# Designs tried in a protein design run: designed miniproteins, single chains. Part 77

Each design is a single chain, and the fold is of that chain. pLDDT is the mean over its residues in the fold that is shown.

## One batch from the design tools (miniprotein)

Design m2826
Fold by ESMFold2-Fast:
Structure m2826 (fold): chain A 62 residues (1-62)
Amino acid sequence: GPEIARVVKDYGATSDDELTLRKGDIVEVLEYLEGGKVLARVLAGGAVGIVPASVLEVIGRR
């Protein structure tokens, strides 16, 4: 199943395909992309977009 990750740093979207995230948000990792990026879904709101893997800490799989 998909990996669950916690946001460890606030991240502001730099393009319209990226997510703005707050430290402590929980996301589902949908796909690992090249260049150290991931496609993720925010569990609280269901928003989907690209975020750097460096702001995420994987905490498990569902």
Scores: mean pLDDT 82

Design m2827
Fold by ESMFold2-Fast:
Structure m2827 (fold): chain A 82 residues (1-82)
Amino acid sequence: LKEALELLKEALRAAEEGDVEKAIELVEKAIEILEKEKKTPNVLFALNAAMAALEALKEGNVEIAIEQLKLAIEYLEKEIEE
């Protein structure tokens, strides 16, 4: 989970900097990790948000992608918190 969280935080920075190609690569790597994790509600919500962010990035909707990346990060942080 921590690796996926770090990848999503890096993807958010890349998207905010306008590096869409790097953001796509980082989100795809995070999704691969999340798909192998135990499907808790927070992991499922994070996975859905990450997939929505990936779709938005591929469509050029960077603003929507940033919102979805922030949401995915929040859900993973909740999963890691006690």
Scores: mean pLDDT 85

Design m2828
Fold by ESMFold2-Fast:
Structure m2828 (fold): chain A 55 residues (1-55)
Amino acid sequence: SALIEEEAERLGVSPETLRGALDAIETLGELGLRLASKELGISRGTLSRLVRAAR
């Protein structure tokens, strides 16, 4: 989605990396959110908002 591409550019990650992180959050819930936040250095609040917006 256009939102994923725009946010990935803003956050300094590839769209594929961001999409993978959001998919992990959808699959693993809170565990995926913690892992993605820690690995990418993106706040959990930002990732949670993006998961909801990307749907």
Scores: mean pLDDT 79

Design m2829
Fold by ESMFold2-Fast:
Structure m2829 (fold): chain A 90 residues (1-90)
Amino acid sequence: MEEAEKLLEEAEEALKKGNTEEALKLLEKTLELVEELLKQGRYEEALELAKRVLKLGMELLKKAPKELILEAIGLILRAIGLIIDAELKL
């Protein structure tokens, strides 16, 4: 969880600086941690983390250049899927 918090803080900072590509990579890494939490049965933590990625992914989409729009949409859809998976396991 500490690692996830650091990745999310770095993603927020990247978004503030307009580094949308860096923010995307950090959020993708955070989703990998969500998947790991789900595998470990840590559904509440996975759900909270996935919701935070979704929120930042929506901010990323608003700031993303045309070239990153599809990747940002992909990130959002993956976050939604993981939220659904976590909710179904609770």
Scores: mean pLDDT 86

Design m2830
Fold by ESMFold2-Fast:
Structure m2830 (fold): chain A 90 residues (1-90)
Amino acid sequence: SLEEKREIARLFAVAAILEAGVSYLLDQLDKRPLSPEQRARVEELRARYEQTKADFEAKLAAGADPKKVLEEYIQALEEISRELERILAE
């Protein structure tokens, strides 16, 4: 339906904003001195972000339900963003 298409478009916009946020937080963390333990956590989160994005793109390419795939992707990006913010606040 048109309502479903509008909702999917909104979810894509939310995902794009969260992607920009994750990229910004990673860039900020790359510019500051971190302990080896903090750096390892950042690199694990970077790898998780890249894998999550690849999985999202692969599911869309395979014809999965875009609303479901976007909801899962947004949740994963929010979790990654929160963990990066925790490190940045240390």
Scores: mean pLDDT 92

Design m2831
Fold by ESMFold2-Fast:
Structure m2831 (fold): chain A 63 residues (1-63)
Amino acid sequence: VTSTNLLTAVVPVAPGESVEEAAARAEAIATQFAHDLGASSTEVVSVEERDGEVVVTVRATFA
C-alpha cells in the first residue's frame, strides 16, 4: 500500500534573488521536510509566483 501527501513551501523572493532561486529554495525545504517524515520519493507538482512569493507544491510518496 502506497500513501501520498502534498507538501507546500512558500518563500518570499529576497532582494537581489531571482524567482528561480526562490523556487529552488522552496523546493529544497519541501523535499527535505518530506524526507524527514519518511517519504520514499518526492515529485514537484507545481511552482507558482504570487505577489513576490514563490509557492512550491511537492507530492511525497510513502511506501
Scores: mean pLDDT 81

Design m2832
Fold by ESMFold2-Fast:
Structure m2832 (fold): chain A 56 residues (1-56)
Amino acid sequence: SEETKKIIEKVLKLEREAMRAWAEGDFETAQKLLDELKKILDSLTPEQKKAVDEAF
């Protein structure tokens, strides 16, 4: 669905931004982004979680 595509895009963006912050030594920002990512993943339906797992 369109909603699932937007979730996958947001997850990928947060992962990319968190990895960039970590690489730059900005561990506080990296942790904040990872916490936001975890919150999104914890809120997913089983179908949405499967789609995210398949995208990774």
Scores: mean pLDDT 81

Design m2833
Fold by ESMFold2-Fast:
Structure m2833 (fold): chain A 65 residues (1-65)
Amino acid sequence: SELEKKLEEHIERAEKLKDTNPAEAASHYVQAAELAEQLGRKDLAEEYRKKAIELATDPSFLEYI
């Protein structure tokens, strides 16, 4: 399906960017989470949202807490 194809594309892009641009990878994980939610895979959507938060959060984010 179109949603499954888009989900796969965003996951692949996130994985490629994870080490070099974690902020951009996090954006792709957010898109993947939204697509997983549309597919009714709420557990998968939660996992990708968690990955996005972990990657988008600067290691120094803890200084603001």
Scores: mean pLDDT 77

Design m2834
Fold by ESMFold2-Fast:
Structure m2834 (fold): chain A 119 residues (1-119)
Amino acid sequence: MTRIEVDERSGVVHLTMDEYDLEAFREAVRLAAERGAALHITLTKPLTDEQIDELVALLKEAGVREVSITAGGSDETVDSAIRLAEKLREAGFDRVFVGGTTPEAARRIAERLAHLFED
């Protein structure tokens, strides 16, 4: 189930997407932009390249400054989170973070990001 939670104490809007929900994403982005807050996205299902491009465009238009992504469920979902982060960095976002919900997901993220940014 898609869920939006505003953490005013930490200055973060949390969006949990159990399936792709563009309207919920737009609402979370609006809340984050209005508050000058970071957006945290939790993915439990993989995203298509088209969906990733759509999310990047919305974040860029709204002027959200910081994006963090947590992924779980499958390798495909983790790969989607990494791809979303890569495209956000290419779009000019300098504060993009990726984490896994399991040790296995975290290892996959670390290995792929090390290859892209440390080599």
Scores: mean pLDDT 79

Design m2835
Fold by ESMFold2-Fast:
Structure m2835 (fold): chain A 67 residues (1-67)
Amino acid sequence: SKALQDEVDLAMAQMMVAIAKKNLEKGKVDESDVKLLERAIELARPVDPELAKEAEELLKEAKEKLA
């Protein structure tokens, strides 16, 4: 069902954000973290706008560190 897919998408987005956030906190950021955050934003946007916003802020930080 759509509800089950949304639940799976939310769980995946939460995991991706957690991984990228820990890497950012440790000062260890690479291109894979950017890709994780971009995917997390796509998955979170329709089901959890607050998580999507957190992922967008983290993506901005990750891109700044890689520049």
Scores: mean pLDDT 85

Design m2836
Fold by ESMFold2-Fast:
Structure m2836 (fold): chain A 71 residues (1-71)
Amino acid sequence: SAEARERLLARFEEVLRERRALEAAGVPRDEVTVEFLRRVNELMEEARAEGFSEDEIAALLQEAADRVAAE
């Protein structure tokens, strides 16, 4: 649904903003990477459960990354 898509997009944006905040705070790159991957995996599992394809998930993650980078 449109609501599910917007919810997933917003959650990917939040995870990306959190990664940026941790990097800005000087958290070691390895720790930031581990936290980011854990959160992305959680969201990907939720997206698969809602019926999103791998291609759709990848496209939404890229859209979220573009939006956060533009901030």
Scores: mean pLDDT 86

Design m2837
Fold by ESMFold2-Fast:
Structure m2837 (fold): chain A 74 residues (1-74)
Amino acid sequence: SESEKARLETVLALLYVAGDYEGAIKVAEEMKERGIELSPLTLRLVAEAYEKLGDKEKSEKYRQEAIEKGGKPV
């Protein structure tokens, strides 16, 4: 549900702010496994988390996905 998505994205953001980059990534992985699509802002946070952990390839992949999905508001 949208409510579940909002809850999980809030948890991910709080983990990221706390410096728990591995935890933030795990929440993103669980969301994907459950078929919940990540918002553009959440995709950016995941990209930054991967960057902090030294995974440049994953970081770039999530950054591009965030740009593509973040589009211009219509």
Scores: mean pLDDT 84

Design m2838
Fold by ESMFold2-Fast:
Formats: structure tokens, sequence, C-alpha cells
Structure m2838 (fold): chain A 75 residues (1-75)
């Protein structure tokens, strides 16, 4: 069931963006802030056009990069 999988992936991307924003706020790290912003923009694109798989892929890629920076900052 593709809709359920896509929603689960979207929820993961949203959680990653929220965590990245939280750490960007705490650390003042411009890169984490930029990655969180890119993730949210991609999520918005997907929510406006859920039939566009490229938007979901962009959201997931940005979320993954944001999570990597979050892990680096948390140590």
Amino acid sequence: FQEEIDKALLDIAKAAADEAYRLASETGNERVQKLAEETRKAIEEYEKDPSNPEALQRALKAAFEALLEVVRLRR
C-alpha cells in the first residue's frame, strides 16, 4: 500500500526536520539550519503534489543529510 509507505516516509522526514531545527536553534549552526529548511521545503512540495515522487525523494535526501549533521553535533 504505497500511500501508507509514503506517509510513513513523510513522517520520518518531518521528524528529522524538526530535530535539525531544534539543534540549529541550540547551536546556531548555519549548515544544520539550511538543511532543515531544505527538508521542509521539499516536504511542502510533496504535500502540494503527492503524485510527484521526485519531491518525496528530495525530502528524504535532505532529511538524511540533516540527520547526519544532527548526529555529528550531538556527538
Scores: mean pLDDT 75

Design m2839
Fold by ESMFold2-Fast:
Formats: structure tokens, sequence, C-alpha cells
Structure m2839 (fold): chain A 69 residues (1-69)
């Protein structure tokens, strides 16, 4: 189900529905907090002009990826 929400977010982002994509990514991350999900959330925030929030999620994504094997 997290994968379905993530895929919906990707589709919505490609359609320019950035706020709906943001909600889909947030729901996916509540179920499974992945570096990929955080990076995609950061990208949508940057496209919305929310650079400070985008940076915070991007840094979290890097830290999470760094701890993976």
Amino acid sequence: KAKELFEEGVKLRKQGKLEEALEAYKKALEIDRTAEGLANLSRVLKELGKYKEARQYYEEAIELARKEF
C-alpha cells in the first residue's frame, strides 16, 4: 500500500498536481519512511518554492541512505 501511494505521488507530480503529490508522498512515508520517498517529497517541496522544508527532508534522506548497507 505504501508503494501504491508513492506511485500515485509520482503520477500526480508529473501532472503538475504538486500539492496532491505532496499529500500522497507524506502518506506513503507514514507507512514506510524511505530515503527515496523523502527525496521525492523534497523535490515536490522545491517545485512549490518551499526550499527550507525541501532542504530538511533532503538532508534526512541523505542521513537515512548513509545508514543503509
Scores: mean pLDDT 81

Design m2840
Fold by ESMFold2-Fast:
Parts: C-alpha cells; structure tokens; sequence
Structure m2840 (fold): chain A 77 residues (1-77)
C-alpha cells in the first residue's frame, strides 16, 4: 500500500474513535509505518493542516461541534 493510502486509513480510524485526543502524532505515524516527520509532511500535503492541528480540531468537534472544528481548521489552513 502507498504511504498516502496508509495516512488515509489512519484518518478514517480517527473518525471512528470515541476520543481521538488520546492519540499522539507519534502513534499515528507509527500506525501509518512512517516517521513523525514524513507522516506530518504527507498529512499536511493531503489534508491542508498538520496532524497536531487536526487532532486539536477533532477535540474542538467533540466539545463544541463540527462547525466550530471546521472554523478552527479554516483559520490555520
């Protein structure tokens, strides 16, 4: 599987977990079989924001809803 496909799989799993804030960038990178540096670069290239900022947005979504999370992402993208 390509590295981009592995990053996509990690994103899909995050959408299905009850508390994505328990995850670190290092754990996500390991799940994708990439270094944190390469994972962050590919993630930002595909998603538009860093994995750390994306995890923050998921926490905002949990606490304040999807609209607030999207607004947060739009400000930092």
Amino acid sequence: MSAVARVGEVIQRLAQVDDPSQYTVAQLADDAQLSPFHFSRLFKSGVGVSPKDYLKALQVKKLQGAAAAQEFLDQIA
Scores: mean pLDDT 74

Design m2841
Fold by ESMFold2-Fast:
Structure m2841 (fold): chain A 84 residues (1-84)
Amino acid sequence: SEELKKEAEELLEEAERVAREAIREAERAGNRELALAAGVNLGMALIAYGVGKATGDYEFAVEMIKKQLERLRKLKETGDPAEA
């Protein structure tokens, strides 16, 4: 649905914002593993959105992006790449 598509887009924008913050913190700390973990989780969110766009399954996209966003928030909160 158009509503689910918009929700997926809004969640993806939030995931990008959180990932960008985590990567900036990682860069300041010299923590390459944290930067990589944030990049991977954002990449997975982008792939989920791409699948939703290609298949029309935006419910799947929303669910997967939410999962990656929670991982990104945890990374930012803890600074621990093992919590990705």
Scores: mean pLDDT 86

Design m2842
Fold by ESMFold2-Fast:
Structure m2842 (fold): chain A 92 residues (1-92)
Amino acid sequence: MKAGLDVALTAIELAKEAGGKVEVEVKGDTVTIKATGLSTTQQVAVALLGIGANLEGTKVEVKIEGDTLTLKIGGMSQEEQEEIKKAAKEAN
């Protein structure tokens, strides 16, 4: 029931632990998270969580380019969007 939110918050927390950067963009009910500085293991872990969320009916798109991971999550409530924005602000 909170699979998309869990993926988003995990990506943000891992980026914070890695000393990386997190960018968040919200358009309607779609949240795009761009995390840089994640290790290969952290990128794989987030990608697997994204696949799991997609299998549970959440629309999640994952793109990995070098040290940058981009997540695009659809169907996010306003409450979930605000939680993600708060986490990203605290990470940066």
Scores: mean pLDDT 79

Design m2843
Fold by ESMFold2-Fast:
Structure m2843 (fold): chain A 64 residues (1-64)
Amino acid sequence: SASLEEAERALEELEKRYQENLDYMKTKGVDEKTLNYFKKRMEDEIKAAREGLEQLRAAEAAAQ
């Protein structure tokens, strides 16, 4: 499905931006508490995106 392919691509782009953002913050000497806050937020966002993708897969399987 095109919608699944788009969701998978969006997840890959999100994970790439997460990695780049964390690396950037580390190079700027951002404190551990602030780093942990953003890390958790990004991990929660990625997890939600993965769960949404799995729900789309389940919905397509059920719709057949």
Scores: mean pLDDT 81

Design m2844
Fold by ESMFold2-Fast:
Structure m2844 (fold): chain A 60 residues (1-60)
Amino acid sequence: AKEEIDKYIEETKDELARNELLIVRGIANADAKNTGDPEKVYEEALKLIKKVLEKYGIKP
């Protein structure tokens, strides 16, 4: 999940969409440090990443 988030951010060229993805990743990174299940945090963040991409008309 985390690796997929990093790849989507790297491949996203739209600055507004990319900025929203960076915010989502930043929150997920903070949450992952305070939980016993960081993988689940990144899986939920990946779902939000895909919704942001859809909002901007970008195919995942």
Scores: mean pLDDT 80

Design m2845
Fold by ESMFold2-Fast:
Structure m2845 (fold): chain A 70 residues (1-70)
Amino acid sequence: MLSEEEIREKLYEKSGSDEITVSQLVEVAKELGIPASVVYELLRKRGITTDYISIEQAVKILMEAQRRVF
């Protein structure tokens, strides 16, 4: 299970900015062994309908996704 700091680092590496696309978020999730379906479910649960989200929101989504997969 990756720490919040490790997840934040991977997200910044992928996005190059304070925002990340849903597509890039799904790619990072796949690298962590997290299914795309879990990411999409958590985005829907949070009411996220945009193609971009903040890195902080992405961190929270992947932290929650890891808790569901482990």
Scores: mean pLDDT 82

Design m2846
Fold by ESMFold2-Fast:
Structure m2846 (fold): chain A 81 residues (1-81)
Amino acid sequence: RPSREELEKRVKELEERIKANPDDAQAWIDLAVTYAELGEFEKALEYARKAADILDKQGKPREGAIYFTAAALIAVGGEIE
């Protein structure tokens, strides 16, 4: 299980990845998951919504809905193993 320091480092790496390619839906998903692991559920939900919007714009709305639902479950204190 990653430490808090490892999770914070992962956030920075994912933010750089998003800065280089803001249409990288996977980077937004990974950022949402990382914030959920940090206990930052509001941020996790917001970034999952961003990933869903990007996937919808790319013609993949069902994939976006799946990831948004996963983040919503994490945000209400549930985990998807």
Scores: mean pLDDT 72

Design m2847
Fold by ESMFold2-Fast:
Structure m2847 (fold): chain A 80 residues (1-80)
Amino acid sequence: SPVFEEALELIRELQELLKKADEAKENGDKEKLREIIEKMRETIKRLQDLAKKLDPHWQANVNNAIDGVELQVKKYEEWV
């Protein structure tokens, strides 16, 4: 499914953004971290919209991944 393939691509984008967020935090770059947080939130929203169009089995898996990323985003927001 094209929707499923797009969801997987957004999950890969979120994983790369999480890595960049960790690097920005380690370097003390609060400005860069804020920009990455904004991009992560935009990507999460796109993924949530796509998840609604997936088969229920895959919806549960994608929502679980979103919840995990949301917890990490909140930790970064506490630091900035």
Scores: mean pLDDT 87

Design m2848
Fold by ESMFold2-Fast:
Structure m2848 (fold): chain A 65 residues (1-65)
Amino acid sequence: MLTDTAAQVAEDLGKAYGKEELGKKAAEKLKDDNESTPESLAKALEAFAEEMKKEAEKIKAQREK
């Protein structure tokens, strides 16, 4: 199912950025939305990927102190 694939991608993104719990939460939310379109799923995943990237950059910047 598209939602299952999107949920797996969200979990993998969370693990890659050391935010496994956030990835699982995003996956649960994607699975809960049974009426999602491929476009809405892609948009949600892009937003989550950007959030993970910003979190990683923020942590890296704090370590430079």
Scores: mean pLDDT 73

Design m2849
Fold by ESMFold2-Fast:
Structure m2849 (fold): chain A 67 residues (1-67)
Amino acid sequence: SLEELRKALEKAEEAIREAERNNDKVTLMAALHELKELLEQAKKLGDEELVKRAEEIIRRAEELLSK
């Protein structure tokens, strides 16, 4: 459901914040993988707001991995 997808995105975003704080690249890569799957689900549901939110979180995670 959209509600479950939204909660999963919130949980993934929190995992990225913790990974950033702890410099944990393994957790960051795992969260990025999950976020890309959630983005595909959001696209299939046609929810543009969730798509945009997922893309924003993915960009942040990729920036952190690029350091």
Scores: mean pLDDT 82

Design m2851
Fold by ESMFold2-Fast:
Structure m2851 (fold): chain A 118 residues (1-118)
Amino acid sequence: ELGEAHAVLGEHLREIRAERGREFMTRVALAAGKPLNFVYRLEYGLPAPVAFLGGSGVRPLTEAERAAERAIREAFEEGKSVLEALARGLRAYAELEEDEAIREELLRLAERLLEAAK
């Protein structure tokens, strides 16, 4: 299922690049990568991160990152698939995303993942 999640993400990013350019695609990829990291860690039984490495040290998780981690953890506790867990994490992250265009693309990615999970 991680392979399927990466395939769906890759297709979505290729579409974004074609329509809106590489710079915008990169911003969407960075935003989507945070929930994806939580899915990877939790699926392999690793503890969720309490901080990320940033610049010259570590930074605490943002509110959006904490919301995504909680949504993904709860989805796995409910027995949901990797695709469904990632979709929930992306939706939770998107609710706190201030850039409307990035938010819309995260929500579209979540919908694609849920369709792939059927």
Scores: mean pLDDT 79

Design m2852
Fold by ESMFold2-Fast:
Structure m2852 (fold): chain A 58 residues (1-58)
Amino acid sequence: MATAESVREVARSDVDAAVAAEVAFLEAQGYTVTAVRVEVEPVEGDTVRLTITLEAER
């Protein structure tokens, strides 16, 4: 089991795309993503801070 955490600032409309990109990146490395946790915090206007925590197995 591996745990990966990523913190990003993105537009609110880009949240789903950002999460999908992180999952795709791990799967491209040969991991199978087993759990996804997303925390969204408002920062400024339409910008949010994403904390993406992925649990994966290989």
Scores: mean pLDDT 80

Design m2853
Fold by ESMFold2-Fast:
Structure m2853 (fold): chain A 74 residues (1-74)
Amino acid sequence: EEEILKKNKEDALKVAEIYETQGRDAAKEYVKELIKKREKENGIKLDVPLTDEYIDAIIRASLALKKEEEKRKK
């Protein structure tokens, strides 16, 4: 419950951190790896291919989440 929500938030924040410290290509590869890990953990597979548009959307959402959290923390 709370642990699942916290883990999802932490994963998104990690994507944003990688983008800011290592750049877009590194964040993109991390997103791909994270999705593969989640597929294995849940025993499911995505019906759609991992397109650049899809991955970019995840990175943008992660960056927005990180900026919002940083504004709340000083």
Scores: mean pLDDT 71

Design m2854
Fold by ESMFold2-Fast:
Structure m2854 (fold): chain A 67 residues (1-67)
Amino acid sequence: SRAEEYAALGEELFAQGRLEEALRAYEAAIVLDPNLARAHENAGRVLEAMGRHEQAARMFALAEELR
């Protein structure tokens, strides 16, 4: 799906250290499929890398709820 394509793009951007772009790609994935637990989990990891710990915690909580 397009949501999975954006999530895959986010993974590639995160691997490259392009944190802001990775976050935008994961946010696009979440908009297209709010139930995609992997996108919430990986958005949380990007937010942690950015020092946005409170926002990361919310993403991890959402990912757990969706599993």
Scores: mean pLDDT 88

Design m2855
Fold by ESMFold2-Fast:
Structure m2855 (fold): chain A 70 residues (1-70)
Amino acid sequence: MLKERQEKIKREVLEKIAEARKAYEAGDKEAAIEKLREAIELLKDPALADDPVAKQLVKEGEEAIELLKK
């Protein structure tokens, strides 16, 4: 159960990141930021609390959002 939930969340995160990239390439920075925020919230799920990759992706996503807000 837990492992399946972790894999589902990771897949959804990758989909949100891909959507953010497409929005950014289309010139929609606000949509890109929104999709990145959604990905970060998914990564904060308790099922991923002990996953170091998830923690690293949260940090990278937060940095990307700050860069886009410039």
Scores: mean pLDDT 80

Design m2856
Fold by ESMFold2-Fast:
Structure m2856 (fold): chain A 58 residues (1-58)
Amino acid sequence: IKKVLEKLKEAAKKYLPEEVAKEVVEKLEELEKEITDPDELVERGTLIILEELEKLKK
């Protein structure tokens, strides 16, 4: 599960501006504390990243 979190954090830093990536990383770390299933963490973490990407396109 820690490996999944690290990959999600890397994706956020790669695709989002530094300021936005920092906020997303904090949200991902909070999400990991509540979710024990790696697949659910990937799904919800990816959704958070995609939502921030959509905001940047507007």
Scores: mean pLDDT 76

Design m2857
Fold by ESMFold2-Fast:
Structure m2857 (fold): chain A 81 residues (1-81)
Amino acid sequence: SEIEKVIEKLKEAAKDGKEAQKLALENPEFREALEKLFLARSLRENAEKLKPVDPETAEWLLEEARRLEEEALRLAREAVA
């Protein structure tokens, strides 16, 4: 579906801060979704680094990342509708 293609594009762009900024400027309706996806990715990366030293905090970061991802996908779907 078109929405699934858009979501995949947003997820890909969120891996790179410059690409996320560019896409947000060109499509301001997706800005909040892109910002949340970028934050979620950063939290996941930090959780992986922290897991061997502080697994409880790593689990918290993963839960927060999941929440941000779900909220971002909801916002993206609403923006396309």
Scores: mean pLDDT 80

Design m2858
Fold by ESMFold2-Fast:
Structure m2858 (fold): chain A 64 residues (1-64)
Amino acid sequence: GLAEVIKKKGSLMNVTDEELFEALKRLLIEEGFPEEEAERIAREIVEELLENRKKREEKLKALE
């Protein structure tokens, strides 16, 4: 509902990025990666996603 949309829009960036990192790390460990490698890979993926999102936002902002 609308309340869920507002919740996502208000806190998704910070909370979701941290939760995404932990979820990816857990998934990689389940896939057979060592904990240290899983953490490194998950961090790299999250950083790339953040950078791509920022780039997309800049493009949209320039168009508006």
Scores: mean pLDDT 69

Design m2859
Fold by ESMFold2-Fast:
Structure m2859 (fold): chain A 59 residues (1-59)
Amino acid sequence: SPKEKLRKAASLYAGGAIRGIGYEVQGELSSPEEGERLRRLGEEIRRRAEEEARRIEEE
C-alpha cells in the first residue's frame, strides 16, 4: 500500500540520516585527514539511503 511504502521510505531515510550525522560528528573530533574520510562516508550513507527511499516511493 502507499502508506506502507512511505513508512519504509521514511524509516530508511531516517536511519541513513542518523548514521551520517554520527560520522560527521566523529569527523569533527578526529584529525583533519580522518575527519575528511568520515565526512565523505557519512555523506555517502545518507545519499544511498535517500536513493533507496526514492525507489520505494516510486513503486
Scores: mean pLDDT 76

Design m2860
Fold by ESMFold2-Fast:
Structure m2860 (fold): chain A 83 residues (1-83)
Amino acid sequence: ARSPELQALLAEVRAAKARLDALIAADPDDLEGIAAAWLELQAKADAAIAAAEAAGDAATVREVEALLDEASAAVQATLAAAA
């Protein structure tokens, strides 16, 4: 089972992604805010991946990578629309 520490880190990743998704939906022209939210999500994801790799939890690594891929696609689509 996933440790409480990894569950907390994964919850932080999900919360950061939810904030990014909400900002894109509410104000897609706030490119500075979107960039800041994307950097925050990347920082949270890096911490979660590092902890999961140290614990040998490949499932958590895969889940965080999937969340990053989804968020990256949304950020790229938003930036392309602004260009």
Scores: mean pLDDT 86

Design m2861
Fold by ESMFold2-Fast:
Structure m2861 (fold): chain A 80 residues (1-80)
Amino acid sequence: MLSQEQRIKIFEEVKKELKKKKAPQEIIDVVDQAIKDLEANPDMPLEELVAGLARRALAVDRKYGLLAMEILNEKIMEAT
């Protein structure tokens, strides 16, 4: 299972890649909120974090929301 530090690192890497791809600030804010949620609730299941990020990101911008989910899934697979 991924540690809290590994989960935070994954979300920070997603944020970095989204910034590199010039994602809207609103999408970056969604990822920042996911990092804050994880920091506040270190025992939160990864599946809940992923689901929450997906719902918020897709509601803001479908194209960049899908991109954020693609990057997140790649980073999780690399870490697992």
Scores: mean pLDDT 80

Design m2862
Fold by ESMFold2-Fast:
Parts: structure tokens; sequence; C-alpha cells
Structure m2862 (fold): chain A 71 residues (1-71)
């Protein structure tokens, strides 16, 4: 999948406001979803947890929101 600039900014704002993501973490999650056509691998989830301190639950819930915005 591919997001427009407007969809990316809306997703970043929602991730920051609702799930406490940094802008960098939000941008990385969106990038992974674009590359994986809406799917993030376990290795990518583990990397996001390690680099940005996010929980697996936060990543899962946030990923569902981004996929909905990207449709």
Amino acid sequence: MKFSEEQKEAAIAALQRRYGFSREAAEELIRLLEEGDGVVTQEQVDRLQREYGMSAEQIERAGVLIVIIGE
C-alpha cells in the first residue's frame, strides 16, 4: 500500500495523540506498513519495541488504525 502525504500526517498525529508515539516511531511504522502492504513482521515489531520503547499491544493497535486510514 502507499499513503498520500495527507494520510501520513493524519496517521502521525493520531499515533502521537492516542498512543504516545514519537514522530520518528510513527513514521517508521507507516513506512513498514507501506513496504509490507499493510503487514508488519514479528522482526519489525521487535525492532520497533527495541528502538522506540513501544509495547507490542501499542504497535498492533496503531497498525490497525493506519491500515484503515490507508484504504
Scores: mean pLDDT 73

